# Designs tried in a protein design run: designed miniproteins, single chains, continued (6). Part 6

Each design is a single chain, and the fold is of that chain. pLDDT is the mean over its residues in the fold that is shown.

## One batch from the design tools (miniprotein)

Design m20185
Fold by ESMFold2-Fast:
Structure m20185 (fold): chain A 90 residues (1-90)
Amino acid sequence: MKPDYKKLAADLYIALGDVFLKQGRYDEAIEWYEKAIEIDPNNADAYVGLGKAYLKKGEYEKAIEWFRKALEIDPDNEEARKLLEEVESK
């Protein structure tokens, strides 16, 4: 099987986004998650990352939108479901 370089690149960009998110650098985190989506638009984890970044910025409506997108791609994504429930309580 050929290596899926697209998926590997997307996963690396998500990991970079997570590093910036943990540092409170939310706009930079968003840029890396957006790059992951450009490479692999079906990567639910990238949309979860966008939702988390917008949630940290207090942009709850955008966070809800991105968590819903993640669940459209992967309905079994536990992190997206739990974070959506959390943001809907705000």
Scores: mean pLDDT 84

Design m20186
Fold by ESMFold2-Fast:
Structure m20186 (fold): chain A 78 residues (1-78)
Amino acid sequence: MQQALDLALQVYHQTFSQLLSQGHDYDTAYQQALQTAAQTASQTFGVDPQQMRQQVQQRVQQQEDQLLAEAHARQAAS
């Protein structure tokens, strides 16, 4: 499970960055990166792609929430 999630997160970040650099909007890049990551992990480790998509989404959301909280704390301190 952890190795599948680690691979999925790596594929997500690579695909997301590539799509953004190609001029795709955030929503399009996000959805395509999630799908690509879930499919890659599913094919490599035999995990359920829907479950993997949910886990990648949860981890990415946690990372974004943490960055937003940190940015708000910095702005409040300024």
Scores: mean pLDDT 77

Design m20187
Fold by ESMFold2-Fast:
Structure m20187 (fold): chain A 57 residues (1-57)
Amino acid sequence: SMMEELRKKAEEIEREGLRRYLEGDENAGKDAQEEIRKLVEEKLGKKLSIEEARKLL
């Protein structure tokens, strides 16, 4: 389903963000959250905060 694909993509983004953070990218967490927010916003066609996007996943 669309929501399952969004959840999988969000998990991938989080794993990659954590990896970058551990490698020294201090902005990786914020970047990952913004990428997830935009992913959900683009798919649903409406502006969302990261908190709102997370509640939908």
Scores: mean pLDDT 83

Design m20188
Fold by ESMFold2-Fast:
Structure m20188 (fold): chain A 99 residues (1-99)
Amino acid sequence: DTQALIDRFVDRVREDLLKIALSRAPPEYHDEVRALVEALAESLRRALLAADLTPAQIRALERAYEMVLNGVKAEDLTPEQLEAVLLFGRLWREAVENL
């Protein structure tokens, strides 16, 4: 189910962003940070849905996201893994631009 895979991926990105952003923001901005992260997550969900990705492509995006989070260098990625990282970068840019 493509929708379920997108929802799972977006939920993970949202949780990771909240953890990072709240750890760096002063407490007085925490409500605004939560609202921004929710808006970004919803924008990312729309970008992923609009891209008409296959389940295999969504799973590749999840793996690419994990590799980036774990600090894997571009030179250590396969061509297919690098393409997935670049695809995620494009979708993330679209999500930010469509806020």
Scores: mean pLDDT 86

Design m20189
Fold by ESMFold2-Fast:
Structure m20189 (fold): chain A 65 residues (1-65)
Amino acid sequence: GELLEKIKKLIEEGKGDEAAKLIREAYNKGLVNLKDLELIAGRAIQYNNTKAYDTALELINEELR
């Protein structure tokens, strides 16, 4: 969706803090699911965006509890 593409763009641009904030807000509002978080984590690894990767992993871990 449009939101997921925006998150991916922020990751690609190295905007880790903005990406992390948007990921958390989207998750808290129920706008992203586990599959979306896994896609976000993969994009963050690809672009070496540690902040976005750590944020996605925290939320994946929370979802699996």
Scores: mean pLDDT 86

Design m20190
Fold by ESMFold2-Fast:
Structure m20190 (fold): chain A 61 residues (1-61)
Amino acid sequence: DRVEPLAAALRDPDEAVRQAAARELFAIGPAAVPLLERLTSDPDPATRLWAQLVLWSLRHA
């Protein structure tokens, strides 16, 4: 799966990189959900926020 590199990108200090990774995870759809759920417990607050945002967006797609 391509989700592992996207998980690393969500931790990137560059906001544009995180935003691009979030869009790609959303495009992958439900297959990304298990990874996104794990990332909502990440020690980095920014990573948690982006993972939560993508999960919410998938529920409302």
Scores: mean pLDDT 78

Design m20191
Fold by ESMFold2-Fast:
Structure m20191 (fold): chain A 73 residues (1-73)
Amino acid sequence: SSMKKKADQLYSQSKQLQSQSDSLTKQAAAKFKKGTPEDNAEGIKLGQQAQDKKKQSDDLENQGKSLLDKYKS
């Protein structure tokens, strides 16, 4: 398989993780808007999960870019 195909797969996986991160961020925001101590605690947990998914997304995107840069194809 070409380096471009591998990079495309990494970008696809990155986009899926970004969508999951965005969903978790919206859920966290909804919890914080309610403003109870319980909702705030749940919001923090959801926010941490969102950050983890975003980091995984960024790592995969960077891997895809590195493959294309290294092999120029």
Scores: mean pLDDT 86

Design m20192
Fold by ESMFold2-Fast:
Structure m20192 (fold): chain A 101 residues (1-101)
Amino acid sequence: SPYDKIKEILDKLREEVKAVLERHGAPPEVLADFDHRFEVMKAFIDAHKDLPVEELAEAVKGMLDGLLGWAREHLDPETFAEVERIVKKAKEEIDKIQKEA
């Protein structure tokens, strides 16, 4: 389903961002904050499978923008740049699902 595809994109994003954060020596509290934000996004999808895919995809992209804002404030510029690239790619993959809906 489109909802499961969006969750799969988020799972891949989580793994890629955590690898970047670990490689750059992010403290445990930063990793925990990231994991919590990701869990909130997945819970939102599970709670709102009644929404049209287009609306849910917009909401998830908004949550990813919030994650990017958090990353800008809590990560050094080099780590942030890598995270920003991963998030932008995930948003592009979500855009494809939204257009197919």
Scores: mean pLDDT 84

Design m20193
Fold by ESMFold2-Fast:
Structure m20193 (fold): chain A 79 residues (1-79)
Amino acid sequence: MSPVEALRAALEAAIRHIEALAAAGKREEAIAAAREAIEQIERAIEEVRRELPPEVAAEAVRLLEEGRRRLEALLEEIE
């Protein structure tokens, strides 16, 4: 897969995991997992900006910021 496709798949897997925890009534675990995922995304944005070529970094950062917004919305829904 392209790096962007791999990143998209990882974001979708993380969101599905958090949704599954919430659906199972594991609300505290879902909240903790969502917060951890947001922190991981912020770290990934810094890593991408440092390590990847500017054009690839810009695309990956946009995808990561979209994932962060989706996780923040999910966290607000669970809280």
Scores: mean pLDDT 80

Design m20194
Fold by ESMFold2-Fast:
Structure m20194 (fold): chain A 59 residues (1-59)
Amino acid sequence: SEASELERKGMVYFMEGNFKKAAEYYRKAADLYEKAGDTESAEVLRKIADDLEKVAKKK
């Protein structure tokens, strides 16, 4: 699905250490999961994105 593809892109950025881009793609995936009725996956990905944004700010 499109949500799964965005989640995969987020994972790639995470593996590259680009936490800001990883968070952006995880948020986009979460929005699509929520629209599909998968609120649990959406909440998990938003939490991960929030945590990654905090790590990115630590430089």
Scores: mean pLDDT 83

Design m20195
Fold by ESMFold2-Fast:
Structure m20195 (fold): chain A 63 residues (1-63)
Amino acid sequence: SLEAEAEREIQRTEENGRKAIRDAVLKAGKDMEKVFKEGQKALEDELARTRAESERRIAEHRA
């Protein structure tokens, strides 16, 4: 019947909407993890540079 078809269309629309929300939340989580990992790498690189510069300066002052 037309009513049964309308009900199925409504249910399909609701399920598609709920899936879109779930997918958006999952993507946001992955994007946040990427930012965190990139931030950690940047910090590690900066610390390595700072340590190398400090060691160089100590060596220069020892001479």
Scores: mean pLDDT 82

Design m20196
Fold by ESMFold2-Fast:
Structure m20196 (fold): chain A 80 residues (1-80)
Amino acid sequence: SKEKERKLAIDIFTLVADAVEKAYNEALKEIDPNIKDGQLPTKKLSKEEREKYREIFLKKLDEMAPEVQAEIKKLVKKYE
């Protein structure tokens, strides 16, 4: 049904958004250990710190990808 398809799309979107936010928060904490979840950096990041942040963020996304993919597969099965 269209209702199940819409619910599946929303649940997948929420799952992916939560994973991206987690990767963002964890990457920022490696650059600035005093930062709390959802906070902006306590200082203006240098070019080198921004490049390092980008590398850490992508690494965290890659590390989470298998778990996110498994949860997406569970959601697809749940709404079949």
Scores: mean pLDDT 81

Design m20197
Fold by ESMFold2-Fast:
Structure m20197 (fold): chain A 103 residues (1-103)
Amino acid sequence: LSPKVKEAIDRIVELFKEGKSLEEIQAELDRLIAQVTDPEERAALELIKGMAETFYELLKTMSKEEVIEAIRRMAETLRARYPQYAELIDYVADKFIELVEEL
């Protein structure tokens, strides 16, 4: 993972820990996306944004155990679609699972 992409993931996890709204999390991701010049880093951040949006909705509607299972299924689906981002997808999924386990 590039340092910029890793920093973005860590920042988004922190916003979830702080209980920020989806709109605030999306705004921060859009800010980070606007700052990248590399098309691959931009695509990676857009993928992270999609995962964060899905995670937010799961947290609102599901139990802790159901959220963890849904994150695992999302990661499997995304790895099948974007095998070039497998490391990124796994890192994000692991961070979201850790966050849920702390709840």
Scores: mean pLDDT 84

Design m20198
Fold by ESMFold2-Fast:
Structure m20198 (fold): chain A 63 residues (1-63)
Amino acid sequence: SVGERAGAAAGAAAVAAGASAQEGGKTMYDHGRLEALRAGADEETANEAGNKGGAGGVSIAGA
């Protein structure tokens, strides 16, 4: 949950900065994972946060 929210926040920030959908997805995955780890998430939770962040980025950029 913490990792998931951290990923979503990083994804939103990347898109707000003007990243393209594809670039946003990659950046959101990377940032979501790192942000989740900083928030104290385990590796698996961080990977999930990254995946959800990437999907969220495509959704936001595509909407």
Scores: mean pLDDT 62

Design m20200
Fold by ESMFold2-Fast:
Structure m20200 (fold): chain A 68 residues (1-68)
Amino acid sequence: SRFDELNEEIRKAIEEKDYEKLFELLREAVEDPSLSEDEKKALIIAAAYEMQKLGYKDAGQRAAEILK
């Protein structure tokens, strides 16, 4: 599914510490009409949580900007 595809790409971006690609993928997810609102929120929240674990203090702020 598109959700699974984006989830895998987001995971790879986090593993590679490619935060520019990560936020690009999150914007694509938010703008994708095939994803439900719950699926979009799940991807963004999971990414923000992983970024916080890595000590990226602005993860929540950047995730909130994408959700707008």
Scores: mean pLDDT 73

Design m20201
Fold by ESMFold2-Fast:
Structure m20201 (fold): chain A 60 residues (1-60)
Amino acid sequence: MGKLYEALKDIVAQTEEGLSLKKGDIVEVLEELEGGYLYVKSLKTGEEGIVPKDFLKELE
């Protein structure tokens, strides 16, 4: 299983590749990207996208 992170706040995607999340949503990291971004999958919806790492808290 990949690393799990929790959304620290509501996040609204600003780009086509971005992922919108609600505070408390759990995501699985699929890929670490440059510039402090993560490519993640929402465990609630199954949607994938890019999120700034600073908006997430690691659970493991």
Scores: mean pLDDT 81

Design m20202
Fold by ESMFold2-Fast:
Parts: C-alpha cells; sequence; structure tokens
Structure m20202 (fold): chain A 72 residues (1-72)
C-alpha cells in the first residue's frame, strides 16, 4: 500500500500521475477483494504508465516491482 502511494508521489507529470493514482486505487481495491489476477493486471499497467512518462522515475519503478513481487 505505502509502496504504491510513494510511487505515485514520484511521478512528476500531472497527467501520468493521475493515471498512476487511478491504477493504484484499482490495484488496492482488487487486493482487498482477494482478486490477485486483477491486482497484478493493474500493477503491471501502472508500471507501463510510469515507464511511458516523459521523465520516468527509476525509484518509482523499483517500488512498483517490489509491490508486484509481494503480490505474486
Amino acid sequence: MELLERAVELVKDPVYKEKAEELAREALEALRAGNREEAIKNLRAMIAVVESSPEPSEEALELLRKALEEVE
């Protein structure tokens, strides 16, 4: 949970930050519902959004990869 929130904070572009925040919310809702497949899907989508941002944060990507590892 804190890993996703911190990763969103590190996204500088406001459009990509808003999309990352939306995907983080969906991933957390999926985790609370016990839907591991949906959580993994949203985490991978969030990684793709951060990677595609104009100034990708390597720190944000590492936090998201750690979150994905903990869910898998």
Scores: mean pLDDT 81

Design m20203
Fold by ESMFold2-Fast:
Structure m20203 (fold): chain A 73 residues (1-73)
Amino acid sequence: APLPQAPPEAVERMRELLREAKEAFEKKDYDKAIELAEEALRLAAQYPDSIDAGVYAVDAAVLLVVTRREKEK
């Protein structure tokens, strides 16, 4: 059987988590941005064969790296 594709609701949740993480980053709330980006990455990891989930996973991972670096300044 094919692996489950990410349902539209899961894709929307990934998008919302990433949007909220970026908003927290813009507000310099780096701890919240890290937490939300990690939640988005965890959700995306549940759908390894989804292209949409893969795109959001990459975006979340990049945001995590950038946010951790900014927090260390």
Scores: mean pLDDT 81

Design m20204
Fold by ESMFold2-Fast:
Structure m20204 (fold): chain A 78 residues (1-78)
Amino acid sequence: MTQQEIDDGVAAIMVAVGNLLLKKGYPKEAAEMYLKAAERYPESSVTPEALENAARAAEAAGDKELAAELRARAEEAR
């Protein structure tokens, strides 16, 4: 098990927690969780997905400008 494998696993868990928060109706908290995953593990394979999910959560929270910024960051992370 490499450090990158551990980091990818932790980032994936944080994304799963964000998904659960969205399902329970906490889009602001979901966006914050996805952003923490992307910013703590920027080289993770799940980071583009985390940023896209953060953008969707920000949009659900009513923050259209943050959603647009996060979608742009997701494209750059690919």
Scores: mean pLDDT 80

Design m20205
Fold by ESMFold2-Fast:
Structure m20205 (fold): chain A 69 residues (1-69)
Amino acid sequence: MEELYEKAKELLEKAKEAIKKGDLETARKLVQEASRLADELARLGGLEEYEELAKEIQELMDEINKAEK
């Protein structure tokens, strides 16, 4: 459980770096992978960790979508 959370956090940090560099394709892929790990956390009963990750994922997806427009 904790390992999935840490990996998802690392992916989201890399996504932030990709957004800063204008690499929106890489950022989107990283956010999608983090979302998959968050889903697994929810299934394992990590609801608090899932809620934190889901909020950050939504914020980053919103940022990517605004940058593409």
Scores: mean pLDDT 81

Design m20206
Fold by ESMFold2-Fast:
Structure m20206 (fold): chain A 75 residues (1-75)
Amino acid sequence: SKEYRDLILELIAKELQIIGIEFEIELLKEKLKTAEGEEKKELEKRIKELEKEKKELEKEIEEIKKKIKELEKKL
């Protein structure tokens, strides 16, 4: 069904977003090892923002997976 397909595509898109966020967090954490003063504060703030965004995406993914499982029972 279109609903099933659209949920699978949304799931894939959000999982790819998480991979991108995780990669950005790793790069920022590497920069943080040598950062001082204001740069350190900005990097720490950006990492926290990305970790929050990742957690929200993980919650959305769990809800999508729940909907997919419910639809799969009817296929």
Scores: mean pLDDT 87

Design m20207
Fold by ESMFold2-Fast:
Structure m20207 (fold): chain A 65 residues (1-65)
Amino acid sequence: DKELEELLKRQKEELDSLSPEEARAALEALYREAAPLVARALRERGLTGDPASALARLAEAAAAK
């Protein structure tokens, strides 16, 4: 969670300085990098609710694809 927030903040600052084309590529890379972090954070916290299920599914889908 904290790592994901820091990653998003770092990328947000970088994205703000990029062109739209570069920002799109950076967002795709961010999702691939964030997916394992989200999955790990959910496992560590033992979350089982709908939000946790949705996040875990998205993280697995992004990492696998």
Scores: mean pLDDT 61

Design m20208
Fold by ESMFold2-Fast:
Structure m20208 (fold): chain A 58 residues (1-58)
Amino acid sequence: MEEAIKRLEHFAEASREMAEMNKRNSELGQTDFGAKGAKASEDLMKAAEERAKELREK
């Protein structure tokens, strides 16, 4: 249980960094996929944070 929570927290951090990188790439015009990747990474970060909270309360 505790290891799962730690992995979710690390995954949320990695997803945030990925979202920032994808936003930079889309702003530079490198790829349209960057904008979609940023949103997907933000959604994953939110999901990981919610699941970590649920696991802590269970």
Scores: mean pLDDT 72

Design m20209
Fold by ESMFold2-Fast:
Structure m20209 (fold): chain A 86 residues (1-86)
Amino acid sequence: MADETAKYKETVREASDQMIADLEKQARQSTPEVAKKYQQARDVLEETRRRVEEARTVQEMRDILGEGTGEAQALAGQALALQQAA
């Protein structure tokens, strides 16, 4: 049903907005090298959110979200590793 896809997109928007805000906060508190990785993670989440909006089925949305969040988490992990090395 259309209502199910609309609700899923709303949930993704809310979750993505919170994650993006957290990544921006971390970037502001970080060195330039670390900030670049958090900015890359943010950009991945913004693109993932856009792709979810274009998806027509919940399964497509889940696949897109899984790939995008995985990539963003990997970038955030790299940022954290750089912070710990400093």
Scores: mean pLDDT 81

Design m20210
Fold by ESMFold2-Fast:
Structure m20210 (fold): chain A 86 residues (1-86)
Amino acid sequence: MSVKLTYKNLTDEQKENIKLIAKEYEKKGNKVTITEDGDTVTMTIDNLTVEETIALVLTAIGYELEGNKVTITFDGDTINITITYK
């Protein structure tokens, strides 16, 4: 499975944290693609296990519970998660 994470309204510290998360997934053998556009970072993670995919979805729900705007959609074999920070 693949997950496409779009993070919006990021601080510089939040961008660096996302890049660290990307490196950890790459170390696990996942294919990670990152693009930056202003305060937005898009990260696509390929070759995820079912457990890794569930963990990412639960993390996104956690962000929504913290008051951030979260949108989750399914497009074939890809889960699209958009997180907008306040």
Scores: mean pLDDT 83

Design m20211
Fold by ESMFold2-Fast:
Structure m20211 (fold): chain A 62 residues (1-62)
Amino acid sequence: GLSAEQRQAAFEAVKRALEALGYSEEEATRMAENAVAALDALGLGHLDAEGAQRAALRLAGV
């Protein structure tokens, strides 16, 4: 699974990107949580923090 640092970095990157696209804070938070959970479920814990951010953004549809 993802490290705490990878999870936090991915979550914050996805949340910021979604808010920039006009999603509410509540929607962006939920979508970012789902993207990070999907990233963990796919076993992509071998990625560095930047790779985890990029993968999570793709899973969120950004």
Scores: mean pLDDT 77

Design m20212
Fold by ESMFold2-Fast:
Structure m20212 (fold): chain A 58 residues (1-58)
Amino acid sequence: ALEKGKKAVEELIEKNKDLSLEELQKKLQELILEFYEKENLSVDEAQELSLHALELLE
């Protein structure tokens, strides 16, 4: 689940490079929340996905 989430985050960023940072962050938050709800991620795993997304945006 976590590794699948990390790949989904990376693909979302790659496909949406032309979006504003604000719009990209919004889509990333929605994706992480969806993985948390549907893939039964722990709070720690959801936080790890958020940090991974932030590192990729910097």
Scores: mean pLDDT 78

Design m20213
Fold by ESMFold2-Fast:
Structure m20213 (fold): chain A 71 residues (1-71)
Amino acid sequence: MEEEKKRKKEAEEKLKELEKLIEEGKYEEAAEKLFELQLELAKELGDEEAVEKLLKNKEANKEKFLKDAEK
């Protein structure tokens, strides 16, 4: 089942990019990447309500991430 392996690899690569941005102190860009990952997952699941909520609450979710990333 190559598709499952491909999906896991893509998710791991995107998580690595997110971690790298956080390590570089690029929290704004990390928040954008996290939003993109959440949006892709919602689309993959076919959850249109989740997609709409993510788009509507993009700024609020970004602000929360930036606060949490500062730890």
Scores: mean pLDDT 73

Design m20214
Fold by ESMFold2-Fast:
Structure m20214 (fold): chain A 83 residues (1-83)
Amino acid sequence: MEEAAERAYERARAIALKMGASEEAAERVGELAGEAARAYLEGDEERAAELSLEALELLAETASDPELSEKARETLERDREAA
């Protein structure tokens, strides 16, 4: 259960970063995805659906937000320099 939720968190965070999210926004998207996976595994399908929708909405906002776009550029540049 925890491993599946952690994997959902990591994957959603990585997708958000690739879509231009800031590290903080990507982390929040990951948290929502991880919580959704946990709720689904616990049998709370309604809660899982709500959390999944929140994660998708945050991803959409991240793609169109100029402030988040600039932060995403900083994050990608930092990751590139750290490599």
Scores: mean pLDDT 70

Design m20215
Fold by ESMFold2-Fast:
Structure m20215 (fold): chain A 58 residues (1-58)
Amino acid sequence: SEIIEELEEALKQAKDPEIKELLEELIEFVKKYEGRNEFPEEEIKKIGELAKERAKER
């Protein structure tokens, strides 16, 4: 999944343990709800982008 790969990349760049924990929980959430009709793909993608940008600031 492209979203899972983006979240894993953000996790590798994250240095804050709270952000790492959040990203791990998001990856689990994506895996659990992948392929569901109400799956919030757009929302998760946006959160992944924000986490990646925050990781880059440091």
Scores: mean pLDDT 70

Design m20216
Fold by ESMFold2-Fast:
Formats: C-alpha cells, sequence, structure tokens
Structure m20216 (fold): chain A 84 residues (1-84)
C-alpha cells in the first residue's frame, strides 16, 4: 500500500531525528511483514521495545499494541514519536 509505505517513511524520518536511524531497516521489514499478515504485532514487540526504549515507556508501547489494525497502530507510533 502506498499509504502504508508513506507511514513507514514518516516513521523512518522521526527515528533519524531521534538519533535511532540504525533501527529503521529492521522496523521497516517487521512492519511490512505485519501489514502483509506474515507476522503479528506481538511478534515485533521486542524490536519495538529495543528501538523505542527511552522515548516511549513499555506501558505506552503496550497501549499502542492494543490497536489491532497495523495502519492505525503505525499512526499511533508516529503520533507518540512526534511528541517526544
Amino acid sequence: SEEFDKLIDELAELMRRLGREHYVLDLRQALKAVYEGKATLEDIRPLLRQALRGVLTDEEIDRILSIKDPKEFLKAVIEALRRA
């Protein structure tokens, strides 16, 4: 999806601004796998904790992970990072 790819690109830009560009490739791959139904949001939780540690709390990540739709999930991550 072009819209989903644009959201991943926005996440990549935010991660770069936060000094965490080195997680971008792994996050892109993981989020695309979730969108394609090849992985679950729970499967990528350890990667998200590692990439976002110190920016988002585990409790904030857990709240975001309660969102079942991958696109709405990704929008919630982006919104949280914009406020960091």
Scores: mean pLDDT 81

Design m20217
Fold by ESMFold2-Fast:
Structure m20217 (fold): chain A 56 residues (1-56)
Amino acid sequence: MLTPEELGRAFIAAAKAGLVDPTDPEQVALARRIAREMDPETFSVERFVEALKAAL
């Protein structure tokens, strides 16, 4: 499971990239689901952003 700090950093990066609207609870829920399904050992902000783009 990702640390709260890693999840927060990934979410900020996705919001800056315009992939997630932080005021939309459905998009926030999708982003959190994707982050939870990623392997923590290979996790990176860049991989998270790519996974979000693939899911959208």
Scores: mean pLDDT 73

Design m20218
Fold by ESMFold2-Fast:
Order: sequence, then C-alpha cells, then structure tokens
Structure m20218 (fold): chain A 58 residues (1-58)
Amino acid sequence: DLEKRKKEIEKGAEEIAKKYGVKEAVDILNALAESLEEAGDKELAEHARKIAEELEKK
C-alpha cells in the first residue's frame, strides 16, 4: 500500500527530527530517496524529498 509506506516515511522522519534534529532527518530522507529512486519507487522517492524540504523550511 503506497499510502501506508508514505505515512511510514513521514512518521519516521518526525521521530528522527524530534530525537536527533532536523539535519539528521533530512540527511536520512535524502539517502532513502536515492535508494527508492534506484529501486524504481519514484513516487516514494519524491515523497521523501518533499518531507525533507518541509523539515528544512523552519
């Protein structure tokens, strides 16, 4: 389920940002997006990048 996977990315990013800071969450999301894009999961990769951008915009 694509929507469920998107929510998992969002929840994970929030947890990392809360515990380790926004920079760590953004770095992890960008690495995840690269992996997803290589695997052919373009929509999930775009979603991960979008969440990273939202976190960077204070």
Scores: mean pLDDT 81

Design m20219
Fold by ESMFold2-Fast:
Structure m20219 (fold): chain A 56 residues (1-56)
Amino acid sequence: MEELEKKIQELRESLRNALVEEYKKIYGLSDEEAQRYADEKLPEVLKALEEILKNG
């Protein structure tokens, strides 16, 4: 459980960083604006990934 939670946290951080960079590229946002969009979107992205993993 502890190891799994740590891996999930690391994955969350990686996805958040990827979303930030993607939003900066697509919308030309600042780091702060991109972080807001990423933080708002992250729960939806994680839920979608969990669905994909369950169907893999």
Scores: mean pLDDT 76

Design m20220
Fold by ESMFold2-Fast:
Structure m20220 (fold): chain A 57 residues (1-57)
Amino acid sequence: KRAEAEELVRRAMHGELSAEERVRLLLEAARLFEEAGDILGAVAARILAIGVEIDAA
C-alpha cells in the first residue's frame, strides 16, 4: 500500500496532468499512506495537494 501511494505521488509530480487530476492523485496517495500507517507520508501528500491548489488558483 505504501509503495502504491508513492507511485501515485510520482505520477502526480511527473505527469502532464491537470491540477484537478494531480490533487485527486495526491489525496488518494494520502489515504493509502494513512492505511499503511505512514503518517508523515500522508501529511506530505496533503501538503503537496494544497500546494497544487494554490498554484492553480
Scores: mean pLDDT 78

Design m20221
Fold by ESMFold2-Fast:
Order: C-alpha cells, then sequence, then structure tokens
Structure m20221 (fold): chain A 114 residues (1-114)
C-alpha cells in the first residue's frame, strides 16, 4: 500500500548540483530518509527529515546536501551541491509510516563525471 516514486537521477559533471525527489502515497509517512550505495560498498545513510521538520545529515555530506519536504505534494527532495565523483551511487528513498510500515524505493542512479 505504501508506494514510493523516485526521480532526478542521471549523469552530471563535477561541481554541478542535482536534486533527487521521492514522492510517497498510500500511508501516513512520519520519516523520509535517503540512502546510497556505491559500487562494491555497503548501503550508507545520507539524510533524513521527519514530519515535524527535524533534519539529519551524514557527516561526509554535511554542508553540501540539504533535505526538504513538501507535505502538500507528499514529496521529499534531496539537493546535492558541488557534486564530486564520490557521489556516484544508486540513491534510495525510504519512508516510514506512523504505524511502522517501511518502504524502500527502487533506486535512482546518479553518475558524476569529470
Amino acid sequence: PLVLTESGGGTFKEGESATLSVKYSGGNVVLVSWWRQKEGEPLEFVASITSSGKKYYAEEVKGRVSISHDSAASTSYLTMKNLKKEDTATYYGLAVTEDGVLALGEGVKLTVVE
């Protein structure tokens, strides 16, 4: 019943900015988080936002990344500035409902080139 639709991936050059989005439907979402997986590496946390507007960021991306939420659109946005080759990964939106239902998106590929 909880469905996530992700967008905003593609190929970008170093120094550019990218905005990824995850739209959710079918549940009372209280937390949206973004996770990424680089080739050959484990899944790592990037950022999260609660329904109350509290934000959390991984130290490695702090200052370059911002997360926001549009409750009317049921959409969360992850904006990454000054992209680096190390940001190349598959990015997953994850939503958690008030009753503890969890949904992970299918993943959106972001590639950063010189």
Scores: mean pLDDT 87

Design m20222
Fold by ESMFold2-Fast:
Structure m20222 (fold): chain A 115 residues (1-115)
Amino acid sequence: KDKEIIENLKNPIKKVLASILYKEGLEGVEAVYNLSDETVRKLAELIIDVLEKKLPEEEQKKKFEEFLESVPEEEKEDVKIVLESILEWIKNSSEEEREIFKALLEQALEIEREK
């Protein structure tokens, strides 16, 4: 069950990503769980960059497609699910919601880097 997966996540970036997907009723909680710590860190950095630069939808999609091509083959399906859900969430979110999500991801990255 998605809620049980979130409760058992140790990586702070995975917790932030899985929690937003779960709360919004989007696919990808299990996909986030399956990602390597390296891939999830790079994914968070990509999302922060996209949100900070306030990129238009077409440029967001291009960046996400480029990222998908760069991940290990065994992670591509999970990354694709997460990226499609995040893109849909960004499209339907307010600017305030995006700023909060960015701040949470930035905090999670800092915790992950400091260990």
Scores: mean pLDDT 83

